# Designs tried in a protein design run: designed miniproteins, single chains, continued (3). Part 109

Each design is a single chain, and the fold is of that chain. pLDDT is the mean over its residues in the fold that is shown.

## One batch from the design tools (miniprotein)

Design m11797
Fold by ESMFold2-Fast:
Structure m11797 (fold): chain A 95 residues (1-95)
Amino acid sequence: SMAEEAKKKIEELLEEYERIQAELERARAEGREDELLASITEEDRKRMALALLVKAYELLKELGHPLSVDELGEEALAAGVPQEVVDEVKELVEA
């Protein structure tokens, strides 16, 4: 079902978020954060934004925060996240 496929995609994106966080923490500890960020492609940035947005949505949901997926999407757009990434997150969490 679409819901099962969306759930699997969300789980994969949450795992991606954890890997990104671990790599950033290691790079910061080694003084290489700027080098890491400079090596990231446009497509990598979009995937990272997608993973981070999914994680933010799940975390806010767990905390009982009243922020809707639409409101989170508006904040993400204001922060420079592409509309296509916001749209993909909405499709995943609404499926």
Scores: mean pLDDT 73

Design m11798
Fold by ESMFold2-Fast:
Structure m11798 (fold): chain A 96 residues (1-96)
Amino acid sequence: MAEEIIELGRRYAERILAAESEEELEAVNRAYLEEMLPLAEEAVEDPELAEAVRVAEAYVLLAAAEWARRRGLELGPAGQRAVALARELVAEEERR
């Protein structure tokens, strides 16, 4: 299940980067949340699954930030800190 959760994040990251408009980006984010929510609820009492959800969210956040960057949109300080943390989580996962 942990690998399935991380793979979900990776698949949605690719879909986010392929979005051609803000409307498409919102639709992809909505679909991700609808699919991730039941998995996140099951992860609440399982540290391994909770970490997998965090890694999946990191992939999605990095894709959204890159989508915004390509369009000249700037992140506020909180967004910049979130992106830095997400990069660290993804780098750790990719080293496994």
Scores: mean pLDDT 83

Design m11799
Fold by ESMFold2-Fast:
Structure m11799 (fold): chain A 88 residues (1-88)
Amino acid sequence: MKEKVKKGDEFVVGYGKDGKITAIAKIYTVSENEVEVTFYYSDLLDEAEKKIEEELKKAGLKAVKKTFEPLTEEKEKEARALAKALAA
């Protein structure tokens, strides 16, 4: 089982449909229970947000700040390279 999250830990969560990544959340921990989330979207914003909030809830994390930006190729590559699962 994963150790407790610490301030400064970073995670990424991708949401994909039909084999394509449609949203990426970059998650930065500001405390053991609180995170800042930047969402990068190309499609399905509402569905992606719900799934990412579900993963945060499973990890015992609360989003205190949310930022929304368009999905770029650079952000998709960054998320794939630095991906960490919130689930075990």
Scores: mean pLDDT 68

Design m11800
Fold by ESMFold2-Fast:
Structure m11800 (fold): chain A 90 residues (1-90)
Amino acid sequence: SAADEQLLDRAIERTVALLEGALLNYRNGDKKTAKNAVDLAIAYAQRALERLPDDPRARKVLESVQKAKEAIDNGDIEGAEKALEEIRSI
């Protein structure tokens, strides 16, 4: 439905913005702010999947955000950027 597309588009937009902010803060040495932004991105992705449980795009957003979290937790900035691009390609 149009409402489902708007919900998914909003979740993608919010998740992208939060991960861009996380990467910026991580590069500036603010790892705590970066981690908080990633946790918020996960919350948005989880809510989208709860609302659209059968939509493979909603699942892909959550999987990609979780990969970004693991990458940032391990200092793998290239892995986090790759995960962000996976979300942008949805």
Scores: mean pLDDT 88

Design m11801
Fold by ESMFold2-Fast:
Structure m11801 (fold): chain A 71 residues (1-71)
Amino acid sequence: EVGELLRRTADEIEREAQKALKEGASPETLKRYADRLEAISEAAERWGHTELAERIRQLSEKYRKLAEEKA
């Protein structure tokens, strides 16, 4: 099921991003995680998983903001 795959992928990316953030990741690294989450959110939206897409988009924006604050 596409939605389940996208949800698991986003959760995996967020776990990696959280670990990287705890370890002092660079703004560039955090931006890459935001970009990856944005791509998954767009895929979820295209497949009609609007609630999932919104959740993932919010995560992407969170990491993008953190990257900008560290730059």
Scores: mean pLDDT 84

Design m11802
Fold by ESMFold2-Fast:
Structure m11802 (fold): chain A 112 residues (1-112)
Amino acid sequence: SMEELKAAVEKMEELAAKVKSLEELKKLANSKEVNRVAQLYLAFKFFDKDGDGVISAEELKEGLDALGWPWTDEQVESLIKRADKDGDGVISREELLAFLTSEELQDELISF
């Protein structure tokens, strides 16, 4: 729901504000306080180098690889294609969060 999405965004923004370095991001990514959805959002926020609220497929992949998460190239490409509805090769924060809070992806992320 929109209320659930807003609550998730607010929680993820609070967690992102605590990240000052890649080492701190890795600690949060491995904590019990963040699920895989929150980990992906935190990686997005950390690797959004331009601060424009969009991330390229390459930046997201580099972020996931740097954190040592077990995502294959094919899984990242599948995520990008499903989240990138405009087909421009970039994902907005809003598009990523809407996709990550979908019922379909929640089941897939839990199964990892």
Scores: mean pLDDT 63

Design m11803
Fold by ESMFold2-Fast:
Structure m11803 (fold): chain A 65 residues (1-65)
Amino acid sequence: MDKEGEELMKELSEATLEVERLVKNNAPQAELAKALARRSEAMKKVFELSDKMGRLPPVISVKPL
């Protein structure tokens, strides 16, 4: 796994957890909007990287690499 891909996936995971935390804490709409924007940007970066590489990474696969 490339460092770049790992960092993007970590950023997406962290952004998702942050949004969930803010929702649970009934955070202000402005703060939630910022977290959602960050998550959306992280998702876009992951999607762009996947498309640029032209390969499908195994997500749910128990077959040999």
Scores: mean pLDDT 71

Design m11804
Fold by ESMFold2-Fast:
Structure m11804 (fold): chain A 63 residues (1-63)
Amino acid sequence: GAAIDAAVAQAEDRAKGLADKAAKETGGKATVTVTVTPDGVSIKVETPLGTIEGKASWEELLG
């Protein structure tokens, strides 16, 4: 529903911030993967120099 869609958009926004930071630090490309799980949303940012992973719970995303 709309709340889940908004939560996913919030997680994607967070992932975009991490990707921008990673691209700035590495001078290269970053790959962003957003995975929806029963506990919330998992975000993964892969760069040539390493991987940054984060999670946002449904409680964090929905209030």
Scores: mean pLDDT 72

Design m11805
Fold by ESMFold2-Fast:
Structure m11805 (fold): chain A 83 residues (1-83)
Amino acid sequence: MIEEILEKARELVELARQGKDTTPLLQEIAEEKGLEVARAVMAAALGLQLGLSEEEVREVARLAMEDGEAAVARLRPRAEAAL
């Protein structure tokens, strides 16, 4: 599961980098694997864009599966530092 989340997160980052709509990919993930997985993919994609290590991104993805608020709290300091 986590490896699939990372794979989809990389696809999402590439689509966003190209200025393409990411909604169809997220909808496909939600339909096939559920909303929790779709949220984890979004959190992992944000972590990748913020420069987190692959290990840190795996941690964030796992956390987002359980608790979206905790995942946001973990990403917040890095997002603030990037501003």
Scores: mean pLDDT 77

Design m11806
Fold by ESMFold2-Fast:
Structure m11806 (fold): chain A 110 residues (1-110)
Amino acid sequence: MARVDTRTATAPALKAGDVATFTATANGATWVTVLVKAEATNGTITLTSSAGAATQTATGEKQWLAQTAAVASGETVTVTVTATGDVKSLTVTLVANTVGGSISAITVSV
């Protein structure tokens, strides 16, 4: 059955050198969209995701990063966000975009 399942988690404020890790499990094979929204005081946000093949980087006060990749059933999706400056807010949203797919609740570690 085709449906969209969405999970969101927020990290505490980050400082330069901090790494926030967001982890969830896919149920059913799906395309997972990773959306990262950050409000940075200074510096760069770097996104690395197991749902995607490439590291993405954004700069400036309001930063948006998005990546989509195929994920197998039971596969863990890990999103790592590295700050090079102060980040006031960081929110990660995971969207399962295809047939039979869902995403577990997100666990956050900083």
Scores: mean pLDDT 68

Design m11807
Fold by ESMFold2-Fast:
Structure m11807 (fold): chain A 106 residues (1-106)
Amino acid sequence: SMASKLAQQKALEQQAKDNAAKSAQLQAEADRLYAEANRLFADPSRRDQGLEALRRAAELEREAGLNEFQSAKNLIDTGDKTPEIASRGSAAAIRYIGGEVQAELL
């Protein structure tokens, strides 16, 4: 029914908002850990702690990318075909892959 379709769209829009909010929170924590790693690298005796902070930051950036990708997919599933949403999904996928590669290399 039309009412069921509207309820489904509203649920997908809410999921998109929740996933985007989660992505933003994870990215903020990743940014904090990148800043911490840079400070730790200023002291050669703390290099291992700096590398661990970078690895954790990469893992969080991977999770942020995944949540942003899921947010974009939720909006696409509502029938939204705007190029901006497709672009957001592509950028999020690149961030996810980058975070995975960096975490594996650290």
Scores: mean pLDDT 84

Design m11808
Fold by ESMFold2-Fast:
Structure m11808 (fold): chain A 72 residues (1-72)
Amino acid sequence: VEEALEHLQRALEVATGEARKNFEKAIEYLKQGKLDEAIKYAMKAAQSAVDQGNIEALEHAARAIRALMEAK
């Protein structure tokens, strides 16, 4: 869970627009212990990062999603 939070925070630092908003929501849900919602918004943020061509944000999102799924 802490590893997932670190990756989401790294993604947030490099994300913009819609991707950034979805990463912020993922972090909020993770802090509330809502893993399914955190995964959902992290995946939405990853999709937005792909649409923006932001490979760095996508890589951080992918690592966060893996850590979240392992914590489930």
Scores: mean pLDDT 82

Design m11809
Fold by ESMFold2-Fast:
Structure m11809 (fold): chain A 90 residues (1-90)
Amino acid sequence: SLKEDLERLIEALRTGDDRIPGAFRLYLKLYIDTEGVIGEKNLEESKKAIEEVFTDPLEIEAAKIILDMVYGKISREEAIERLEQLLEKL
């Protein structure tokens, strides 16, 4: 479930451990659906692609938080805080 995937992602971000399948699955979804292109010039385009591919509003918000972190717009610590806030809605 999205809740389990978010819990595993938050734990992986905190510990630096990517052995958690849910975190890897969410990242792979993001990577594949954006054609594996993650770069500063296409952050807005990547966010639009997320909205076109994902249908769950909470999954869309989680993916956007990950993009903001990956592109360096927010810190890892801020990404963790925002993802924890999403868990409260699940």
Scores: mean pLDDT 69

Design m11810
Fold by ESMFold2-Fast:
Formats: C-alpha cells, sequence, structure tokens
Structure m11810 (fold): chain A 85 residues (1-85)
C-alpha cells in the first residue's frame, strides 16, 4: 500500500512538472499512513534556470486509492507552482 501511494505521488509530481514545462531535479516522497500524511519534497527547474523548491504536507486517508492520492498531490503541486511563479 505505502509503495503504491508513494509511486502515485511521484507520478503526480512528474506529470504536474511536465504540464508546467518544468524539469524534476530532485524528488523525495515519504508516506506516513499512521498520521494520514504524505510528505513531498521536490526541486523543479524551468527552462530559464528558475528553481522551484516544493515542500508539501498532504492529508491522505488509509483507504485512499493510488488514483485519489495522485489527484491530491497534483492539485497541491499545481497550486504551489502557481504561488511561486
Amino acid sequence: REEEIKKAAEEAVLEAAKEHGLTVVELEVYVDLEKGKLYVGALLEGPDGKKYYLHLEIDIKEDDSPEEVKEKVKEEVDKKIAELA
């Protein structure tokens, strides 16, 4: 379960970055199902060399599907990129 959630989160970050024309330089994902938390640390880089440092704490439920986790992560990444742009 944790591995599937982690993979879904990683895929969400990669997809969101690609949609914004950003390269993923560094990506770390930690899943804490006991606390219902997903931690995402990412360094994204634009074609102009602008760097985006993302530190996200996302609420997840133990019964969330990998697809639901992916959607939540993508929304938070999209929001954070918009705030940093």
Scores: mean pLDDT 79

Design m11811
Fold by ESMFold2-Fast:
Structure m11811 (fold): chain A 63 residues (1-63)
Amino acid sequence: MEIRVGEKDGMYYAIVKEGEKEGAGVGPTKETAIANARASLKNAEKHPEINKLLIEAAKEALK
């Protein structure tokens, strides 16, 4: 699993990738951001459009 994490304005943003699946998350710590990203990855099939928007927002925040 590929994990990318970064900080912006005191918040952490994470993107996790497993094969073709991606998830994104945000939280007050690296651990919470990664945990939220993993949760989004697990739910990607239920809400693919929302998942795509979250990934795009996280990519913008991560520079």
Scores: mean pLDDT 77

Design m11812
Fold by ESMFold2-Fast:
Structure m11812 (fold): chain A 74 residues (1-74)
Amino acid sequence: MSVQQLIALVQQTSQDWITLLKTLSPDEQQALIDDVQHQYDVILDYARAHFSPQDYQQIQQLLQQQLKQLQDVA
């Protein structure tokens, strides 16, 4: 997977998560955020192993931004 493909996937998935999050109870919202955080940790581990330090930093910043958007919606 290219870094650009991963970025596009993360952005699309984050929008789907935001839409779902708005339909959930507070406890379910927290569980979803925890699951998303776990998935993002797996993505970061993959990026660390396979991408340049610059591309890794770009992915890390994107994931942090997307997670904050999810937390701000909940």
Scores: mean pLDDT 81

Design m11813
Fold by ESMFold2-Fast:
Structure m11813 (fold): chain A 55 residues (1-55)
Amino acid sequence: GLSDLPREVAKALLRRAVDELPLPEAVKEQLLAQIDTADRAELEALARQIAELGR
């Protein structure tokens, strides 16, 4: 899972996931900014949010 990965690898995977989502550019930029500054707990929350948006 995401928690098993180094933080920088987790961030890279989430950035790729966001880039592939069919979302407005403003929403993507906001999610990417949150990923860049996120700690591990915030990355776990963002991973769930991004997964839900991709369904």
Scores: mean pLDDT 79

Design m11814
Fold by ESMFold2-Fast:
Structure m11814 (fold): chain A 82 residues (1-82)
Amino acid sequence: LSKELQEQLTAKLEELVKRLEEKNLLDEKTGELLRELQLALINGDIPKMIEVLEELRKLLLEKGDEESAKLVDEMLKILQAS
C-alpha cells in the first residue's frame, strides 16, 4: 500500500468515524466493522479492507445513511485503483 493511498484511506476513515459519532449511528455492529477496518488498514490487508468496507456499506444503506455509504464507496474506489 503506497503512502499516498494510505493517507487518502486514513483521512476518509477519520471523516467516516466523525460523521457516525455526530449522527449517533455508532452501534455495536458499526463499531466492530470500523475496528476491523482500522486493523486491516494498519496491516495493509487490502482484501480484508474491501470485505469490511462492503459489509459497512450495506449496513449504512440499511440505516438510510446514504452520505456515509458514499464515503465508503470512495474508499472502495481508492483501494481498487491501480
Scores: mean pLDDT 81

Design m11815
Fold by ESMFold2-Fast:
Structure m11815 (fold): chain A 66 residues (1-66)
Amino acid sequence: RARALVEGILDAEDEAAAAWADGSAAGRDALAAAGERIGAALEELRRLGVSEEEIVALMEEERARR
């Protein structure tokens, strides 16, 4: 569960970077949607009781796998 949420955050970060580079109205909508996905995933991680240290460790692990 937590790993899947972290994967979703990193995917949304990649989408946000692409949307920012696009600069169009569709890009602005995509950037906002990516931000909402990141926020929702972080909220879910907090509900699961995942610590800030664990979130950082999971994100580092996922980045290393990519």
Scores: mean pLDDT 76

Design m11816
Fold by ESMFold2-Fast:
Formats: structure tokens, C-alpha cells, sequence
Structure m11816 (fold): chain A 71 residues (1-71)
């Protein structure tokens, strides 16, 4: 929303990065839950992606999701 963009404009570069990472992680968690429910991800794959997100390894989480999508 415009409110979120306005809030980000008043943040420093580090704060904006953390905020963007938090929102990205939330979106990926929702995607993982949806794909697990639909049987696109195994329980083990879903747990691994969520672990990577909890550790802040967004690159690792994204790479694993990309491999699943490329099937």
C-alpha cells in the first residue's frame, strides 16, 4: 500500500532492507504453506525452506523454490 511505501521512504538503507526482507519472508512462508497443501512440496522440502528463511538465508530459500518450480 502507499502507507508502506511512505514509511520506507523515511527509513535508512539498512532499515528498508530489513523491512523488505521481513515482507519477502512472509510471502515465501505463505507460498510454502500453499504448495505443501497442494502436494507440490514434500513436508521435508517445506521444513528446509522455512529453516532457511528463519536463518535469513533468502538466497538459499529462493534457490530451493526455483528448483521445485523447474520440475
Amino acid sequence: SSEILEEMKNMDEEERKKFAEERYAEGLRDLVELWLEKGVLSEEEAEEILRLLDEGDFEGADALLARVEAR
Scores: mean pLDDT 75

Design m11817
Fold by ESMFold2-Fast:
Structure m11817 (fold): chain A 86 residues (1-86)
Amino acid sequence: METVYLFYGEDGKTELTPDQRARLEAEIARLEAEGKKVVVVEPDIKSGTRLQFIAWAVAKVLKEKGIELTDEEILTGEVVYRWDVS
């Protein structure tokens, strides 16, 4: 079973509009229908490094399962699925 980590909103945004939330819920339902486990990560405007820390912590858990990420992949989120709301 594949796990997908969704980072919603833009850097520095903490709130979703009702339309953005509906789209997020639809995307979660779609991914779960495909047999994927979805983890939603909420951004925190007061800590711009929080998402990078969470991405790094996720990468650390993945390393324990035999999956290695580079520092560049962690910083860019290339390997961690990012959901673009715009």
Scores: mean pLDDT 55

Design m11818
Fold by ESMFold2-Fast:
Structure m11818 (fold): chain A 98 residues (1-98)
Amino acid sequence: GSPLTPEDVEAMRRLGRDLAAAGARLVEYKLSKDPSAEVYIYVLTDADGRPVAVVISDDEEEARKIAEELAKKYGATVSFEMRVSNEAARALVEGLRA
């Protein structure tokens, strides 16, 4: 695939910072060993509309399972999901940890 632009990387970092500022926590973080493969990101939002959890996995089935278990446990819903490169996922996590 095409490499990420600096603007794409900063957009992912900004998303991570915004999610962390809203109270979201990184619950699962697993990157692909294949740098050309995509990883799956799920964001969970509570009943009050606040992001509460972020799940990142190289396995779609595992990511979905973790997200569904968290949704059930905390009364949250999967508010959005995305498929991104390892580089994009790393940028998101840098924002989440800032």
Scores: mean pLDDT 83

Design m11819
Fold by ESMFold2-Fast:
Structure m11819 (fold): chain A 103 residues (1-103)
Amino acid sequence: EKELEERIEEAAQTARDDMTKLLLEKGFSKEIAERAGELAGRATRLIGRAVLAGDLETAREAQREVGELLQKILDAKDDDEAEKYIREMEAAIEEHEARLRAA
């Protein structure tokens, strides 16, 4: 629904901006911070769309997996370790997005 889609996009933008800022404050590179921020936004959009579709199982699983990976990114010792978790998070988001589209 259009109004709920707009709220999801606003939440996704907030998640992107907050995550980017947090990682920059923690001393990660701009590249890592921006990529993690984009993924946080994509995850927020995915979870919101799953909820709108009534697919609460996908929403719950995506929130759990993405939350665990975001924490690993935040706890990473350097950009190389963060990059590994960013790649895992991107793959997880793509898999959940594909499942949601197929439903």
Scores: mean pLDDT 86

Design m11820
Fold by ESMFold2-Fast:
Structure m11820 (fold): chain A 91 residues (1-91)
Amino acid sequence: SKSIQLILKVLDYIAKKLNVKPKKSGTLSERYAPTFMALKIYLMDPNALDKKDRELFTQIFHLLSYKCDLEQPCSPEVEQELEEIMNKYNI
């Protein structure tokens, strides 16, 4: 789905930025669990990220924790919100 493709593109961007490789096997959620865990850890450390990266990572963490994930597709409203974030940060 379009939602899954957008989520994967954002998670791949974060994976590259944090130098964390997705797993090669399992469900999409299982494969990207290391990326999401790294995202969570970096957000817990106030000195780990610059302001721009912290703002991006906070928005993505909120969306993927409460609004949609790799197992549950985004609503059209959340999909638009994700696209707006991606456009703002050139993802």
Scores: mean pLDDT 81

Design m11821
Fold by ESMFold2-Fast:
Structure m11821 (fold): chain A 81 residues (1-81)
Amino acid sequence: METAEAINRVAELIRLAKEDPAEAERRARNMSPLEIEQVERLLENLKISLKIAERQGNKEAVERIREQIKILERLLEAARS
C-alpha cells in the first residue's frame, strides 16, 4: 500500500516539476524513504533507457529521457538537502 502511494506521489512531483519547479523542490524535501527509493529506481531505469536510445540514434527519445533524468536528479537533491 505505501509503495503504491509513493509511486503516485513521485508521479505528481514529476508533473509539478514541469509546471512549478520551486513548489516541486519544496515538496521533495518532505519525501519519504519509499518515495526516495522510487525516484532512485526510476533514475536507474531512465539511465538504461538513455543508453538504448543513444545506440538506436533516436535523438527525440534521448532529449525526452535527458529532461526526465534532470527532473528526477533535482528532486533527489532537494530530498537530501
Scores: mean pLDDT 82

Design m11822
Fold by ESMFold2-Fast:
Structure m11822 (fold): chain A 85 residues (1-85)
Amino acid sequence: SLELLEEILKALESLLAYMEDPSASDEEIRTLLRILAQELKETGDPLAIELAEEIEALVENNASREEIIAFIKRKKKEIQEKIEK
């Protein structure tokens, strides 16, 4: 739904802003990613579940902060494009 896409976009924007803060710890970032993934799964939406699985894979593979930021920026753009249709 459009409403779900807008909520996901806001969550990704908030997470990105937090991650771009130099005072943010990698442990706190990983915790926030796990919380976001759990919330996405709880929506029951297939697209949200797929995004949650991608986020969990980044955490499990110990992705760098730079890799996670790049991923979030890419997903934010993809979601923005879907909303603008």
Scores: mean pLDDT 82

Design m11823
Fold by ESMFold2-Fast:
Structure m11823 (fold): chain A 82 residues (1-82)
Amino acid sequence: SEVVELLRKLLEAQRNNDQEGKERYERLLREREKDFDEEAAQQAVQQVLPRADKLAPENSREVMEELLLEALRLYEQLVEQR
């Protein structure tokens, strides 16, 4: 899913306080998804970010996938409420 991929890149950029990553995400967003709700995506990612920041690199893959699914559900709820 393109939405999941965009949420993943946004979560990674915010988790790492990666300003360059945020800029890359913004460029990718402009190129691919004109109908993507950036505000809803940022709100969804912000809700899972504190838990993502606690993940150890070695064991984070499956937990990160679960957090991304939660972010996707939150994103869909925010978009549906408009």
Scores: mean pLDDT 68

Design m11824
Fold by ESMFold2-Fast:
Structure m11824 (fold): chain A 94 residues (1-94)
Amino acid sequence: ELLELRKEAALYAAKGIKSLENKDFDTAAENFRKAAEYLRKYAEVGLKEGKITPEEYQRILEAADWYEKAADAAREGNFDVAKEYLTKAQEALS
């Protein structure tokens, strides 16, 4: 269900942010990767069902790419860079 995929993406993003703030970089990275995975599934299903536009699809994929970059930065212990990439992911979803 489209709504459930969107909810899961948001849940994993929130868990990743909390882990990052606690300096639990490995858990943050794992949760950001799952957020990206669920965003990609949401985009694919949403486009297939005609529930999102091609422009929205591209923005969601852009957000997923930023979450993957945030996960990589978190894994490297780069807190400030991870936060910057999270901001870009959120901006893409706006």
Scores: mean pLDDT 89

Design m11825
Fold by ESMFold2-Fast:
Structure m11825 (fold): chain A 97 residues (1-97)
Amino acid sequence: MEAARRELAAALREAADLLAAGRISPEEAVELLAPAFAKLSENLPEGPEATKAAQELAEKYPSASDRRLAAAALYIYAGLLEGRLEEGIRRAEEVLE
């Protein structure tokens, strides 16, 4: 379980970096991440704190593109999976600025 969570977190950060750089679309990110999510589909943590952080950032940056919002959400969730939510939120804000 721990190894699979770390693998998913690494995949989320990689996809977020590619989204932030404009190298992939949100649809391509979903395809890239599908295998990692499949490994954890029944054991994904429910993170109301991560959902709240993503919503608050979307409200703070209403003009942000779908691509940047997707990258921000992936950084937040990767942080949640690693027990580093604050770091994930900080990285998300850097992408949205």
Scores: mean pLDDT 76

Design m11826
Fold by ESMFold2-Fast:
Structure m11826 (fold): chain A 77 residues (1-77)
Amino acid sequence: MEEARRRGEELAREGRRRIEEGSATLEELGRISGQLSELALQSDRESARRLILAASELGVEGIKLAVDKVVEEKLKR
């Protein structure tokens, strides 16, 4: 599952870069996290573990963005 592992590592790196740059959106992080989880299902156990951990990390950041959006929407009521 070399292709899935490589693509997963690249996606995890992209997600982390977007978070660091402050350009990450809930939609982008959710999409990348979902793709990482899908690639994990196609990978060996060790690679899958790493990809799922990366997906979890990006998922938590996505939840933070969702909370920020809800707070902003309530303020704009």
Scores: mean pLDDT 77

Design m11827
Fold by ESMFold2-Fast:
Structure m11827 (fold): chain A 94 residues (1-94)
Amino acid sequence: KEDNLAKGSEGLAAAIEYFAEAGLGEVAREGAKATVEDIEKGAEVFAEEEVLQPVAEELREGAEKMKEDEYEGYEELGEGVREEAERILERVKA
Protein backbone atom coordinates (compact mmCIF):
# COMPACT_ATOMS: atom_id res chain seq x y z
CA LYS A 1 0.00 0.00 0.00
CA GLU A 2 2.84 2.40 0.83
CA ASP A 3 4.53 1.85 -2.55
CA ASN A 4 1.19 2.16 -4.35
CA LEU A 5 0.39 5.36 -2.45
CA ALA A 6 3.76 6.87 -3.35
CA LYS A 7 3.38 5.89 -7.02
CA GLY A 8 -0.12 7.34 -7.03
CA SER A 9 1.15 10.59 -5.54
CA GLU A 10 3.87 10.82 -8.21
CA GLY A 11 1.32 10.15 -10.93
CA LEU A 12 -1.02 12.79 -9.52
CA ALA A 13 1.83 15.33 -9.39
CA ALA A 14 2.68 14.67 -13.05
CA ALA A 15 -0.99 14.95 -14.05
CA ILE A 16 -1.37 18.27 -12.19
CA GLU A 17 1.71 19.67 -13.95
CA TYR A 18 0.44 18.46 -17.32
CA PHE A 19 -3.04 19.94 -16.83
CA ALA A 20 -1.59 23.26 -15.68
CA GLU A 21 0.47 23.49 -18.88
CA ALA A 22 -2.51 22.44 -21.01
CA GLY A 23 -4.67 25.21 -19.55
CA LEU A 24 -6.85 22.88 -17.51
CA GLY A 25 -5.66 24.37 -14.24
CA GLU A 26 -9.12 24.77 -12.74
CA VAL A 27 -9.92 21.10 -13.34
CA ALA A 28 -6.56 20.11 -11.85
CA ARG A 29 -7.18 22.32 -8.82
CA GLU A 30 -10.55 20.72 -8.09
CA GLY A 31 -9.01 17.28 -8.58
CA ALA A 32 -6.22 18.17 -6.15
CA LYS A 33 -8.76 19.29 -3.54
CA ALA A 34 -10.66 16.00 -3.84
CA THR A 35 -7.40 14.04 -3.61
CA VAL A 36 -6.35 15.93 -0.47
CA GLU A 37 -9.68 14.99 1.13
CA ASP A 38 -9.11 11.33 0.24
CA ILE A 39 -5.57 11.48 1.67
CA GLU A 40 -6.93 12.94 4.92
CA LYS A 41 -9.53 10.16 5.17
CA GLY A 42 -6.84 7.55 4.54
CA ALA A 43 -4.68 9.08 7.25
CA GLU A 44 -7.55 8.73 9.75
CA VAL A 45 -7.84 5.02 8.94
CA PHE A 46 -4.07 4.53 9.29
CA ALA A 47 -4.07 6.40 12.62
CA GLU A 48 -6.35 3.71 14.10
CA GLU A 49 -3.35 1.33 13.94
CA GLU A 50 -0.52 2.42 16.24
CA VAL A 51 2.16 0.96 13.96
CA LEU A 52 0.77 2.96 11.00
CA GLN A 53 0.43 6.26 12.87
CA PRO A 54 3.75 7.63 11.49
CA VAL A 55 2.45 7.08 7.94
CA ALA A 56 -0.82 8.78 8.89
CA GLU A 57 1.15 11.80 10.13
CA GLU A 58 3.07 12.05 6.83
CA LEU A 59 -0.21 11.94 4.90
CA ARG A 60 -1.71 14.67 7.07
CA GLU A 61 1.37 16.87 6.68
CA GLY A 62 1.23 16.42 2.91
CA ALA A 63 -2.45 17.34 2.80
CA GLU A 64 -1.83 20.40 4.99
CA LYS A 65 1.04 21.55 2.76
CA MET A 66 -1.20 21.29 -0.32
CA LYS A 67 -3.86 23.38 1.43
CA GLU A 68 -1.28 25.99 2.48
CA ASP A 69 -0.37 26.39 -1.20
CA GLU A 70 -4.07 27.27 -1.77
CA TYR A 71 -4.00 25.21 -4.98
CA GLU A 72 -2.72 28.25 -6.90
CA GLY A 73 0.55 26.88 -8.24
CA TYR A 74 -0.13 23.55 -9.89
CA GLU A 75 3.56 23.05 -10.74
CA GLU A 76 4.46 23.69 -7.11
CA LEU A 77 1.55 21.51 -5.95
CA GLY A 78 2.78 18.66 -8.12
CA GLU A 79 6.30 19.03 -6.74
CA GLY A 80 4.92 19.10 -3.20
CA VAL A 81 3.03 15.85 -3.77
CA ARG A 82 6.23 14.23 -5.05
CA GLU A 83 8.16 15.44 -2.00
CA GLU A 84 5.51 14.00 0.32
CA ALA A 85 5.58 10.70 -1.57
CA GLU A 86 9.35 10.58 -1.04
CA ARG A 87 8.88 11.32 2.68
CA ILE A 88 6.34 8.52 2.97
CA LEU A 89 8.78 6.10 1.32
CA GLU A 90 11.59 7.21 3.63
CA ARG A 91 9.32 6.76 6.66
CA VAL A 92 8.34 3.26 5.54
CA LYS A 93 11.99 2.28 4.97
CA ALA A 94 13.04 3.61 8.37
Scores: mean pLDDT 56

Design m11828
Fold by ESMFold2-Fast:
Structure m11828 (fold): chain A 92 residues (1-92)
Amino acid sequence: SRAQAAADSIKEATGADEIVILTVPSDDPEDIRRLEKEVEEKLRKAKEKGKKLVIVVETALDPETRERLRRRLGDLANELGVGSVDVLQRPS
């Protein structure tokens, strides 16, 4: 899949220990908030374990909202120093 290819590419480029692919079933704000909390929890747990993580998120969000989410999650991963996050459009 596109998400798997993206995750594999980032892992190869960064030397990450683990890949996580998350799919959000809707663009409901509650589902997005739940996703953001899950991403933060996974990144913090990776930091505690001394592991580097790649997270790829698939969403139904419009391009502009998806880009804002990608930036927020990417900034969090950078601040924690534990990996990389990408946000993609889920397959139609």
Scores: mean pLDDT 81

Design m11829
Fold by ESMFold2-Fast:
Structure m11829 (fold): chain A 53 residues (1-53)
Amino acid sequence: FAPSSAEADEAAQLAIENKKHFFTLLATTYERSVVKPQIEQAGFVFKALGIVG
C-alpha cells in the first residue's frame, strides 16, 4: 500500500484533531482487520501513525 503512508498520517492527525473518536476506530478496527496484514506489505506506514507499531 503505497498511498497508505499519506492516508495513515492524515487520518491520525484528523483523528487527534477530531477528539480521537476516529483514531480509536482506526487503530482498533483498521489495524486488526485490515491494516495488520497490509502493514507488513506496506512497510512502516502504520508505525508512523503509531497505532500498531
Scores: mean pLDDT 57

Design m11830
Fold by ESMFold2-Fast:
Structure m11830 (fold): chain A 70 residues (1-70)
Amino acid sequence: LLEQAKSKDPEVALKALTELAKSKDEKTQREALELAKKRPEVQKEVLKAASGSKDKKVVDEAKRLMLESL
């Protein structure tokens, strides 16, 4: 999954990043956000998934990145 998240194919990267962002592991969710930051075309959907995280820090970071994207 992590290697797929770094894929140059936007569809593959989106699927992997979205799955990582939904992970119960907060460290994995944060890593997905950092990878999504480098992929504008998938960033919005990945950030939306991360916004559902139980970790307030991940949610706050996702909101900040969404504002930067808009």
Scores: mean pLDDT 71

